Designed miniproteins, single chains, continued (5). Designs and how they scored, part 82

Each design is a single chain, and the fold is of that chain. pLDDT is the mean over its residues in the fold that is shown.

## One batch from the design tools (miniprotein)

Design m18835
Fold by ESMFold2-Fast:
Structure m18835 (fold): chain A 94 residues (1-94)
Amino acid sequence: LVEGLEGALKSLKKALEAAQAGNRDEAIIYATFALIILSIGIKYAPEEVRKELEEIRDLVAKALDALENGDYDTAIQYLKEAIKRAEELIEKLR
């Protein structure tokens, strides 16, 4: 679980860097990788953390929608929130 969440966090940070640079395609690719990792994690997560993982996944999905619409400011906000929540969850699980 923690290793998967750390993988998702790494992809989210790369998505944020790409979005801030205006690299739409790279931002979408990395955000999509994070979404896939989170979705797999949710399937195998204990009930206690599943809701938090689903909330992080929802933020990433909203960031992807914003990126596809060219709304980088909104996408950056959702990516930052997803990163913060993922970091907080990793700390709780350690």
Scores: mean pLDDT 84

Design m18836
Fold by ESMFold2-Fast:
Structure m18836 (fold): chain A 95 residues (1-95)
Amino acid sequence: SVDEIYDILNEMARLAREHLDPRLAVRIESTLTMIELLIWIYSKDPDADKKKIAETIKKLLEQMAEDVRASDAAPEVQEEFLSLLEELERLIEEL
């Protein structure tokens, strides 16, 4: 559901703010906001290309994963973030 997507986006933003450096946290939050906008566009435009939106989101998720893995955050934080990211991808593909 869309509510489950928003819950995961909020948790990812919180985790980033709590454990990542401020510049990376802002970049992650910006990306999460873009994903929320893409989901909103999909919901408002029934003619929206579901496959194209999913592909765009996957690229954004891959970039966030790379940024988090390159950070000096604790391995457990990186694993938790990446787990949430994969759950987010799954939920979006089920739309």
Scores: mean pLDDT 85

Design m18837
Fold by ESMFold2-Fast:
Structure m18837 (fold): chain A 105 residues (1-105)
Amino acid sequence: KLSPVQVLERLVQVMEELLRELKEKLEKGDLEGARHQALLLGATAGILELFLYLYKDEIPEEVRRRALQRALEILREAYDLLKEVDPRLAAELEIEIKRLEELLS
């Protein structure tokens, strides 16, 4: 049985992999592939937010903070990459960024 901490760590790892693939798609000029990776990244951030809510009492505060900080770093980098390519999709990622920032407050 995976602990809530282990699931949270894996969600962050998935976000890191999606950001890597987003960068690779953009470098190759595959804009549709890049959009697909960005949509999955936003969805994974939403799952991470829900998971932190459901398992609030089982996840140590330090682990929660590190996961939120890393997820924010990933989303901000994706936002910066997309703002010139797809401003509308970048705006959707900005909504997820603001939600995760509120969880750190």
Scores: mean pLDDT 88

Design m18838
Fold by ESMFold2-Fast:
Structure m18838 (fold): chain A 76 residues (1-76)
Amino acid sequence: MKVEMSEELKEAKERALRALREARTTAGVAAAIGAVLNAIGGEAEIMFGVASKEEAEKRGIEGALAGVEAAERADA
């Protein structure tokens, strides 16, 4: 099985993983974990055909970036 992802989804996943590595507070860690799970969830939805590829990518990207932003705010 292969999941073909847009560059935007791949970048969102990388940003989420970086946010998790750099998180300094419990709230920051929780938000970063949420970001990673949203990015992976998008990949899983595409892989299992639960949603359209475009819809799954959009949700994964939006969720991941929102989680990264929340992690950055928690650590500020």
Scores: mean pLDDT 73

Design m18839
Fold by ESMFold2-Fast:
Structure m18839 (fold): chain A 60 residues (1-60)
Amino acid sequence: SVVEEAIAQLDELGKLDPERRSLLETLKQQLRAAAETNPVLAEEMAENIIERLERLKAQL
């Protein structure tokens, strides 16, 4: 799912950026919580996260 893809990308970024690991872990937990309560919102959040991460990777 797009939510699982976003969580995986956040996890991988956290391994590369230890300074931001806690922030990325918080985002992962928020996304998981959203998926339990509002799947539509969670998918929108996940798509936004993936888009932002892909843009960041393209600039590296």
Scores: mean pLDDT 79

Design m18840
Fold by ESMFold2-Fast:
Structure m18840 (fold): chain A 52 residues (1-52)
Amino acid sequence: NIYDKLLQKQNSGEKLTDEERKILSPFDVDNNGYLNDGEITTYQFSTEAQTP
């Protein structure tokens, strides 16, 4: 899904676009355009992580 692709892009050190950061915004509670380990864990237990 799109969230997994964006997290892989972030983890590879690639710069996310403003549009891609908006997609992650529901899980980006620090509003820094980057998901920390806790935010990633929250996403992994969400419906979005379970959708193919």
Scores: mean pLDDT 72

Design m18841
Fold by ESMFold2-Fast:
Structure m18841 (fold): chain A 112 residues (1-112)
Amino acid sequence: MAEKMRAENRELGELLLETAGWLRAAAAGDARAAERVEAILEGFREGIERASEEAYEEYKKLAEEYSKDPTFENQLKALKYKAARLAISLELHGESGARQILRALEAARAAL
């Protein structure tokens, strides 16, 4: 449990750092960066709404499967499911962090 939480906190930190970069690129007119931000927002919303151990395992598997394909469409799906899995983990452990992150990202996107 503790090792899994540390790994997920690291993954979340990395995802948020990448998202900050994509928000800046989207603000500069990068349409693909905007699509990555939307995928993350959709992932967090879906993860918060459907938070369960079954959904966690399903989204973990889907993220791993789609990440193997280098196409942009499948990389967006991998990103969405990775975000959903991380949001589920935060919800299931009683942390309000997923909703806070979603609100912050939605506010940043609205400023584009």
Scores: mean pLDDT 82

Design m18842
Fold by ESMFold2-Fast:
Structure m18842 (fold): chain A 84 residues (1-84)
Amino acid sequence: SVRVTVSISPPTSADALTGYYQGQQIIQIGTSSIIDSNLPTRDVQFSAGPRVMAIIDANRDNPIIDTLRQIAANTSTQTSITPI
């Protein structure tokens, strides 16, 4: 078996959305979930590529995202993946 450890650090509040662009892909592989735009960029102007915006819109109303949002805002996430 091969063991892969993925470590995700939360971005700064001002750059949360853009910082999570790469992190979302890692989270999606590790946790099957995507962080939404309600992270600590609320009431802050931001911009992201259309792919990121589409992913956020697709997951806007998802209770799992609420949990990921909490984790991403308060701590670094480390996921261990063991493929076979």
Scores: mean pLDDT 38

Design m18843
Fold by ESMFold2-Fast:
Structure m18843 (fold): chain A 91 residues (1-91)
Amino acid sequence: DRAADLQQLATETITTSSGESLTGQEALERQRAIAETLRDLAVNKDYEGLRKFLEETFGKTPSDKEIEEFMKNVAPKAEAALEELDAWLAA
C-alpha cells in the first residue's frame, strides 16, 4: 500500500548526517528544494551561484573541474529527479 508507506515515511523521524532530525515529509521537501535550486543554476549556467549553493548547503567548496562536471551531469538528471519527487508526493 503506497499510501500507507508514504504515511510511514512522512511520520518517521530521519536523522541527517549533520545530526538534524527531520520527518520524512520534511526531508522530501528539503530534497525537492535542493533539486529545484540545482536545476535552475544548471539550466542558467550560473557557475558562481552553483559554487556558493554547494558550499552553503554541503559545507564543501567545489573546484572549477567539479563545477564543470556538475553542470554537465545535473541539468538532465535534476529534471528527472524533480519528476520522480513530484510523482511520489502526488501519490
Scores: mean pLDDT 62

Design m18844
Fold by ESMFold2-Fast:
Structure m18844 (fold): chain A 91 residues (1-91)
Amino acid sequence: TKEEKEREEAIKKAVEKELEEREKKFGVTTSKEEREKVIELVKKYLDALATGDPKKFEELLAELDKEIATTKNEAARSFLEELRESLLESI
């Protein structure tokens, strides 16, 4: 729907802005693939909050832990660590 598209675009812009600030802080550049992954995880976070599904929270937490452990990009890692803390506060 129009509302879903507006929400998706708002999420993308917010993530890109926060990621750019972290890129400047750490002196790194995030690839398109890494940016899309961060955007995907934020979308999953918002969906988990909206549905209140405990399984979605558990799956997202596991995926965040994996990405934080495997990413070599400090900007992406910093963002994902903050998202993980927010998720834990919401459980």
Scores: mean pLDDT 82

Design m18845
Fold by ESMFold2-Fast:
Structure m18845 (fold): chain A 68 residues (1-68)
Amino acid sequence: SDEEVEKLLENFEKALKTFAEDGWSAEQIRLFADWEKREIEKTLPKEEAEKLIKRMDELVEEILKQVA
């Protein structure tokens, strides 16, 4: 459902922010995000997975602007 998607994105964003604050490198954050996207691809229907992954990619790029 859209509510489940929004909650998953909120939790994903919080995880990315926490890892960045804890000093994770951009490479480490990308590896975490890649693992999460693979789980989404296996768990959700294709159309819902594609929509969610696109939004996850946008969040990753926003957080990576903060990681040098």
Scores: mean pLDDT 83

Design m18846
Fold by ESMFold2-Fast:
Structure m18846 (fold): chain A 63 residues (1-63)
Amino acid sequence: LPEKPSDEQKEKVIKVLESQPESAPSSIFDEAAKAAGVSKLQVAEVHIRTGVGSGANGRGLRL
């Protein structure tokens, strides 16, 4: 498994994702990554595990 962000970084990612519209564009991952100091892949990992952010209505479990 790739490096995992710290709990503080995860909280910052979640906060950014929660503050955006339900169907936020992919650019939200870049903003969350910048705010938490993590990579976009780590933001995507947090999103997948928490289901927070865009895709909650129909694509939250996309694989």
Scores: mean pLDDT 62

Design m18847
Fold by ESMFold2-Fast:
Structure m18847 (fold): chain A 72 residues (1-72)
Amino acid sequence: MEEVRARFRELLEQFREEAKNASKDEIYRLAMRIAREFQDLVDADPRLTPEQKDELLGEFGRELARIVREIL
């Protein structure tokens, strides 16, 4: 779990950094790419239950959407 949480934070920080010089359309494409990277990581983790995966993906999506609103 801690490794997944570390990657969660890392991906959101990467998004913030890449979004600094990006257009609105580029920001949306970047958000979709980062969300897919996190989904693939969560899906590949055999230690997580289906319920934990759904919770993590939902939390990540909400945080990412919040950051997009803050930037735009």
Scores: mean pLDDT 82

Design m18848
Fold by ESMFold2-Fast:
Structure m18848 (fold): chain A 75 residues (1-75)
Amino acid sequence: NLLRQAGEAFAAGDYETGLDLLYQAAKENPDLKSVPLLAGLAFADKGRLDIARRSFEKALELGVKNAPALLEKLG
């Protein structure tokens, strides 16, 4: 599962591998709400709040119920 592998890579601090795995998952299914959600969390952790916010906005569009709370935390 590409999403699990991406999450494991981010947890290990390997953001390059994690982002590559998310890119592969998005190519396989562009409607996967987990892709922008995980990307947003990864970029927020790296302090890239601009990209994190855009990613959470996309996750909200795709139906991630907690995306509004994540956007507020970026504040």
Scores: mean pLDDT 78

Design m18849
Fold by ESMFold2-Fast:
Structure m18849 (fold): chain A 77 residues (1-77)
Amino acid sequence: GPPKPPKYSEQKALEDLELAYRALQPKNLDSAVSLAKFVLKERSQYYNVPQEEQEAQLPKLEKYAQELFEEEQKEQN
């Protein structure tokens, strides 16, 4: 059969989110969380990721986006 495509891992999704976050620099928490959902959706379409795996990765990406936003806010003196 055809070769199995590379798996879009949780680590790869987090790395892609961090790159997008640094590029777009969301101004509020809602935008940061929306970015996490957008990154997962777009990359999952490209890598043909099963819905079950997307649902498993989404909470981790949302949490990471929230942590990135909160860290940026805490560093503002």
Scores: mean pLDDT 76

Design m18850
Fold by ESMFold2-Fast:
Structure m18850 (fold): chain A 95 residues (1-95)
Amino acid sequence: DRLERLIRLALAAQRVVRTVLEVLGVGSPDLTASDAEIEEAVRALAPEEYPLLEQQIDGVVALAKEIAKTLPAADKAKVEAALAAYEATRAALAA
């Protein structure tokens, strides 16, 4: 269960990253991992590494919130919608 929850959280965070890069006009696939790549990377982790990934996800989300503050209203709304979806995922996965 914890592994599947962590995969869902990581994928939700990656959607935030992709939304930020899209609104910034940075459309290179090489700058973001695919959903399959994220899932594979998370599945390769040992359970003792899960807290470190959770902390990294928190850092990425915090950076996205900072970037959102600097964006025009329409782009800010897109990033905030992705952040709201991430927060909803995190809340639903809380034990």
Scores: mean pLDDT 80

Design m18851
Fold by ESMFold2-Fast:
Structure m18851 (fold): chain A 79 residues (1-79)
Amino acid sequence: SNQLDELQDRLLELIGRANKAIEKIKNEEEKEKLQKKLAPVLDEAVAALEAKDLDAAQRAIEQLGELVDEAEELAKKEE
């Protein structure tokens, strides 16, 4: 469905943004904490999309977005 395609595109966007932010984080402890938070949410989003569970995918992608925003703010503060 179009909704599924939009969620897949959003997930790819968030993965790109997360990787870019993580590369900029200089504090290894904060980087590791963030990666540990991101990994299970990313796995949940992928699993939900594969299952075509739009409600679960939307929730996981929203949570991932919040963590990506956190990562980007942390990256800015370390510059």
Scores: mean pLDDT 86

Design m18852
Fold by ESMFold2-Fast:
Structure m18852 (fold): chain A 83 residues (1-83)
Amino acid sequence: MSPEEVNAQVRKAVEDTLAALEEARELGSTLSVEEAREIAEQLIERARALAAKWREAGAEEELVEAFIEAAERLAEALIRGAE
């Protein structure tokens, strides 16, 4: 995969993640706070692993940081939905 292709993937992942914030909050409302926190921790761990792979593939740091921030916001939305 070329760096340009990786950057396109990261941009799409950021957009898709931010688009899912409302749905994550609604999903959270169907979970216990403990279940939501466990899922949120797994989501952040997967996001960090994916970010590391994208950095190794030559992704722009600003895009990778935007994705991590989006994933953290998604995790927070899930937990807030459960509360």
Scores: mean pLDDT 85

Design m18853
Fold by ESMFold2-Fast:
Order: structure tokens, then C-alpha cells, then sequence
Structure m18853 (fold): chain A 85 residues (1-85)
């Protein structure tokens, strides 16, 4: 369950983060290069976090903490997805 959830959240993050960075950057007057750099860094961090959560789940480490972290990420991505529409 958590492995599939982490993979799905990773896919959603890769899709939504560049759109969110573009929208924020447009409002703040960021350059296209700044938007791309910020999006790339945010995607990399999201991937790393989700990979760690998958590894912890597979190892049976702190299942309640992993579940809570996945729920928080799902909420953040849901809010971001609504915001970028």
C-alpha cells in the first residue's frame, strides 16, 4: 500500500511542482530560469523524501510515522493541484 502511494505521490509531485513554480514565479516576477531551477530542486527533494518513506515502509520502520507523512504529502499535493487550476 504505502509503496504504491509513495510512487503515485512522486508522479503527482513531478507533474504539479513545475506548474506551481511557474504560477508563483509569474506572480513574483521570476525569470524562466529561476522557475525551472526552483521546480527542479523541489521535485528532487520530493523524490528523495518519498524514496526514504518507501524504504522505511519496506523495512517495517516506524509504520505510523510513514503513514502520517504520506497523509500530509497527499494533503499538500491536493491543495497545490487545486491552486494551480
Amino acid sequence: MAERRAEELKRRAEEIIPKAARKVGDERGWSEEEKEKIAEQAVERARATLDKLREAYAAGERPEEVEEALRRLEEVLREAEEWVK
Scores: mean pLDDT 78

Design m18854
Fold by ESMFold2-Fast:
Structure m18854 (fold): chain A 82 residues (1-82)
Amino acid sequence: SEEERRLELDAHILRALLESNGDLRKTAELLGVSQSTVSRRLRELLKELGVKSREELLKLARENLEDTSLESVLEFLREKTK
């Protein structure tokens, strides 16, 4: 579905962001996309989750995730984006 496709894209963004410790350039490199694509997707993800900053998102993710597997990140996003 469109919703699941969006969640998968958001999960890849968040996983890369966690691995890069919030560095947008490194996140873009990990994903093989432009930094502007990451910034645009991140802006929408922050809005969807109701968090105000990349730092707040990373804190929320770290407090709720035991690991950075795709499965764990997808479940986190499903719970937070309802």
Scores: mean pLDDT 83

Design m18855
Fold by ESMFold2-Fast:
Structure m18855 (fold): chain A 86 residues (1-86)
Amino acid sequence: SEEEKKLKQIEIDYLESLVEELRAHLPTLPPDVQAQAEAFIEKLEKIIEEMKKNNTIDVDKIRELLQSLPPELKAFLARLLEERVA
C-alpha cells in the first residue's frame, strides 16, 4: 500500500540520518573504537542498501548487528537514540 511505502521510506530516512550522525561523531572516538564504528557503519549502510533494493527489512540482522557492538559504541548509540526520541 501507499501507506506502507511511506513508512518504509521514513525508516530508511531515519537509519540514513543515524549513519550521518554516527559519521559526524566518529572523530571524537578513540582510534581503536573508530575502526569498530566504521565497520558498524559499513554493515548498517549495506543493510540500508538492501532495504532500498529489495524493499525488505531484515530486522533480525539489524538487531544482531546492534547486539554485537563493543560496550563503548553500544553505550554511545543507546544515548544517541535516547536523545533523538526525547
Scores: mean pLDDT 74

Design m18856
Fold by ESMFold2-Fast:
Structure m18856 (fold): chain A 58 residues (1-58)
Amino acid sequence: GPLLTATGTSANGAVTTVTFEYDPEVGRPAGYAKTTASSLDDMEEANRAVAAAVAAQR
């Protein structure tokens, strides 16, 4: 499927970028992802950004 990029900003101003493969047949990520995050708070924001990007593809 297509590669999607999602970007989120945490409360401390850190930017987290996630690149993942989207599967349009099931409406979710296909299991390939690359994430850049510096902390657990950044990882939480990355998870929210991915969920929002998937929702936007529906």
Scores: mean pLDDT 64

Design m18857
Fold by ESMFold2-Fast:
Structure m18857 (fold): chain A 85 residues (1-85)
Amino acid sequence: SELEALKQNVEDAFREWSQEVRDFIANSTSLTEEQKQALLEALREVDGKLQDVLASTSMEEFQKQFQKLLEAARKLGELLAKALS
């Protein structure tokens, strides 16, 4: 179905990105412990919202949960931008 295809694409994209962020955190020599903890907490929020997207049973619920996932991803992106500055 279209819903299952969209869920798969979202899962693949966000799992790949989350792994890249985890690798960045693990390999960074310039991040403080406070920055690492903030990034890991933001990643947990993204993972939680991804699970909500994957649990959706209708296109309307998918769209609602996907918007919340995008909001969590935006916050993680802002923390990453600060860490890279």
Scores: mean pLDDT 89

Design m18858
Fold by ESMFold2-Fast:
Structure m18858 (fold): chain A 83 residues (1-83)
Amino acid sequence: KVQEKEAEAELKAGETKKITLTAEFDGPVVVEIEVETETGASGKSPLVSGIAGATSPTTGIGIAEAVAPDDGKVKVTMKATEV
């Protein structure tokens, strides 16, 4: 089984946001995270990182951390797949 979850956050200049997405299954899961930023093309690129992991027993957790030099929107997408 596969679950996809999305979250969006507004960032202020110099602000760091941690975005946590959670998916639950009956078995172990593998998590993939993708982060998109609205401000990446307009000047100083935001620092973006994503963490993807396999969890047992049944919870997939994705954490993304983003920093923007200017105000902007960050979209985080998590895809969790039961193994």
Scores: mean pLDDT 58

Design m18859
Fold by ESMFold2-Fast:
Structure m18859 (fold): chain A 104 residues (1-104)
Amino acid sequence: SKKDEELKKKIKELVEAYKKDSPDPDTLSNVAKVAPIEGYYLPLARLLAGDTSRFTADQVANLRARLAKLSPAEQQTVREIASLIDDPDALDEFLARKAVEIEE
């Protein structure tokens, strides 16, 4: 839980850095894509791990459609997250590293 706050802070710092570089509306609308891991990959990883209890039927259908459209590299990232979903500390460290890789 303490590491969740550090991860969220790191992701927000990366997002804010991009906002300062390109503050136009189109860039701001896509800021979440710069650190997409929490928004895009974590829900897909939960679906792959078989944990659908947090999602509505419509959300599950949307996540399945999104998973099918991922590149092989993105699918590998989602599988890696899914393998760590039961280890919060390892998951947080992985998400922080991948957020930096996507930004770089």
Scores: mean pLDDT 60

Design m18860
Fold by ESMFold2-Fast:
Structure m18860 (fold): chain A 57 residues (1-57)
Amino acid sequence: SLEEWVREYAERHGYSEEVAEDALALFLALSKTVGLEFSEERVRPIVETIAEINGRA
């Protein structure tokens, strides 16, 4: 699932659970407004952007 993928990605890269939660929230907001479907190619840059903003734990 999207939630599992995002959390596993964050954990694998040493990012905090907050990064995973923020990235998921942002993707869901974008999905609602633009109608994006889940794909790793679309979600990965969102997680990376949030990690850069929030930092890593």
Scores: mean pLDDT 76

Design m18861
Fold by ESMFold2-Fast:
Structure m18861 (fold): chain A 95 residues (1-95)
Amino acid sequence: MSDEELQEFGERVKRRVKETLLSLGMPEEEAERIAEAVARTAIGLLLNGADEETIRTAGRVLKDVLVARGVPEEWAEAAAETLEREAIEQMNRIK
């Protein structure tokens, strides 16, 4: 994957996570911080050639970390599901 494709992927993940969290009622500043963290995680997974199992494990860990930090389970789950969906979709595109 090119540096440009990787940057575009990261921006797409950030946008989708932020939009999802805002739709659930999360404050914009908190949604932005979580979206940035999720985008960095997604980029790292693709750069390291993560398979679907590794991506799903990362999503589960993300949910657990967010819940431990006081994020409502519904919001944490939505962020994790968005990470998993976007990373798996991108992995399948780049082969």
Scores: mean pLDDT 82

Design m18862
Fold by ESMFold2-Fast:
Structure m18862 (fold): chain A 71 residues (1-71)
Amino acid sequence: RLAELAAEIRRVEARIAALAAQLPAEVVEAALTPIDEAARASGPEVRSREELAEHLLAALRRAEAALEAAL
């Protein structure tokens, strides 16, 4: 399961990178801020690596959608 989550994270990250290359840095920073916040906020509450990976993947998918909407 962790390996599957890691593979999904890599796929979404690659798509985000492709979208980010087409957008101004300001828009990219705004869309990616929730990912940094999600990673920081999860630390003390999340006890499993699997939960952290799922939380990060959800944040990445939201960022992907925001970048797509900004095109």
Scores: mean pLDDT 71

Design m18863
Fold by ESMFold2-Fast:
Structure m18863 (fold): chain A 56 residues (1-56)
Amino acid sequence: SDEELKKTLEKINKAIEEAKKMIEQGASRDDVIKKLVEAGVPEEIAKRIADKLYKE
């Protein structure tokens, strides 16, 4: 239970860190959304995260 939750949070956190690096390298919003979705983030949540990352 707690182990599965930790793994999920670590996976999401890593995807966000990679998304931040992609933005610094000039990635588009669509590229960031795709990265987050491929990491298992629901599409609607991925869109919201991407929007926040592009607004600093």
Scores: mean pLDDT 78

Design m18864
Fold by ESMFold2-Fast:
Parts: structure tokens; C-alpha cells; sequence
Structure m18864 (fold): chain A 129 residues (1-129)
């Protein structure tokens, strides 16, 4: 339990660091349907940095693998909304790379025993939902 909490707290800090950078403000909050009503038709399960942060805080994301999945989905959603090669896609890919590198660093700090403990706790959390 403590190892999982430490990993999730570090993941939360990584997300908060991105939220504090005005460069990534475009991805910080959900798209307002009144401003872009067609977006939800293309990407109905849109994710923002604040929504992913909330999922970590609420323990809906309980492993680094689940966090990677949510970040990948966020990047995919941006790519569906804007043309390839646009500044928004380039920023989203930069943000994705930065987050993935941070998650890789967190995983490298874990022993095999700690990884197995986190895996079991994540499985228990999913079974309880």
C-alpha cells in the first residue's frame, strides 16, 4: 500500500508540474461544448490533464500502466481534433514524451517486489469497483 501511494503521489506531482506550465494550458481543462460542439461527436471520451489528475487522486488510476493508457488516450484525442503537424499536436506529443519519460523514471526506481505489490493492489482495486 505505501509503495503504491508513493508512486501515485509522484505521478500526481508530475501532472501538477505540467498544469503549472502555461505552455500546456490547451490540455489542462476539458473542451467546452459551447465553443466546440462537434468535438464530442469525434472524441466522446475526451481527457484533460485535470481529469487524469482527478483520476489519480480518486484512485481510479492505481498503477503507472493505467496512467500511461490515459495519457496515450489524451494524445490520441488531440490528434483526432486537429490536423497532423499543427502546433497543438506538436505540443501534445512533447507533453506526452515528457510524461512518459517521468513515468519511466518512476518505474526504474521500483524493485521487482514493489512492482508485484503494486500489480496486486491495482488488481484488488479493479476487482472492488
Amino acid sequence: MEVQEEVLERAREALEELLSDPKYSLFAYPTDPSVNPNYSKVVPDELSLTEILQMVEDREIVSLEELRERIERMLENVKKRVPEGSPAVILAEEMYKKLMERIDELEKELTEEQKEEIRRLAEEARAAR
Scores: mean pLDDT 71

Design m18865
Fold by ESMFold2-Fast:
Structure m18865 (fold): chain A 62 residues (1-62)
Amino acid sequence: MLITKKEDIKPGLIVELPLFGKGRVLSVDEEKGTVTIELDDGSVLTLPINALLGIAKVLGEE
């Protein structure tokens, strides 16, 4: 399922990003409009929430 709204982005959500592969949401900062994701390779990214909307796929929750 594609992420279409920011309310769907929660800590523990497993997502697939087109350029980065699979990652787990660590935290969401609604005030800044950013999300922090840990990728499968151990890298941590902080991205604008808008960078996920209509682009990232939901794979599951853990």
Scores: mean pLDDT 79

Design m18866
Fold by ESMFold2-Fast:
Structure m18866 (fold): chain A 104 residues (1-104)
Amino acid sequence: MEGEPVDIPKEELIKRLEGEIEKIKELLKKGELSEEAAKLLIETLEELKEKIENGEISPVEARERYNETNLLAAVMNVVGLSLEEARALSREERIALIEEALAA
C-alpha cells in the first residue's frame, strides 16, 4: 500500500524480464504454450529489455506493454485464437474471453 518504492532499478527489471523469457521457454517445452504465443512473448520481452537498457522506455511503460502482450498471448493460448484473431479483438473483448475461459 503506502511506502512502496516508485521505481524498480533497471538492472532488477532486466533480470525479471530474463527470468520471464526462461519461464516462457519452459512452458513451451511442456506444451503449455503454443509456439506463436511463446514467440510473441519472448520477442516482446527482448525488445523491452533493449529499450530499458537504452533508456527509451520507463519501467512502468515496459510493464504496461508486457501486460498487453501477455493478454494477447493468454487469449491465443487459453481460448485457442490465432495472433491475427486475438489482435482483431478489443482489450475488453480479450479480457472477457479470458475471464469466461478461466471460469469454466
Scores: mean pLDDT 77

Design m18867
Fold by ESMFold2-Fast:
Structure m18867 (fold): chain A 85 residues (1-85)
Amino acid sequence: SMEEVERLRRLIEEARELLREGRYKEAAETALEAGRLALRIAPSEKVSQLIGLILRAIGLMLDGRYKEAAETGLEAAELALRHVE
């Protein structure tokens, strides 16, 4: 839906701003929220790729690698956005 696409764009922008501010853990949490929304709106053929990126981001968070987790979560969110615009 248009509402979900707009929310996804806002979460991506928020995560990018948190990364710029050095707030890496919050950026990772926001990027994973964006990735969760991305799974709801993505076409079926992209879901497997998105799940792979989200699982990787979770693994990076468990390792305390929050900046990389945020970057990977954003990659998933942006992939979905490209396929629903």
Scores: mean pLDDT 86

Design m18868
Fold by ESMFold2-Fast:
Formats: structure tokens, sequence, C-alpha cells
Structure m18868 (fold): chain A 72 residues (1-72)
């Protein structure tokens, strides 16, 4: 379900970048499908072991969320 996928993504984002996790998670929940949210969660989870890679993935998701919001 989309809401569950969004909460799971926010939880993983919070482990990498807690300050931005809520805003990114909220925007992605609004504009992305459950499948896209699960894919994003998997990417953040895989990157979490490397702090630099984790920050890069979070920044990429933030840009994607901003683009989706700007298009809405």
Amino acid sequence: MQEQAAEELRAVLGRVDPDRAEAIGRAMREYFTAGSLQGARDRVEKAAADPERGREVVAELERSARLAAATA
C-alpha cells in the first residue's frame, strides 16, 4: 500500500538524514506510486552503509520530490 511504503521510506531516510526525512517522505508519498516508493526505500537501504553514498541518494530523492511537487 502507498501509505505503508511511504512510512517505510521515511524510516530509512531518517537513519541517513533525519532533518530532511519527513519533508522528503511526505512529498514522495503525495506524488509517487507504492512501487516507486519501495524502489526508493531499497536504494536508500543499500546506500545506508556508506555515509557518502547515503547522502547522495537522499539528495537525489529530494530533487525528484521537488520536481514532482513543481509539476503538480
Scores: mean pLDDT 75

Design m18869
Fold by ESMFold2-Fast:
Structure m18869 (fold): chain A 118 residues (1-118)
Amino acid sequence: MEEVEISINLDESTEEEILEVLEEIKKLAEEGKKLKINISGSDVEKAFEILRHVLNIAEELGLSLSISMNTPDKELEKLAKELNEKFDGDIEVHINLTSSFSEDMKKRLIEALKRLLK
């Protein structure tokens, strides 16, 4: 089976490296590869940008998304669990964050996740 696993350490990755990984994710998704994406660290701004791009790729390509979150943000964990219960993902995302998102970031992620649920 053609599954590709991608791991991102937010605290050790540059902005350029993150952009390169996001370009690779989009290309592999367009090629019909099943993706497993592991994201870890404390840099919530980088985590937010990665999540936003992955959610956009899933929406644009009509792909199912599965998200597992270990984060201080319990509302986001709850929404991710609801998404996992409804979809068995073409893109599987595992997130381990030691820091909380800002309220603006949370609102934008919640809106994006709700679009995928409808």
Scores: mean pLDDT 76

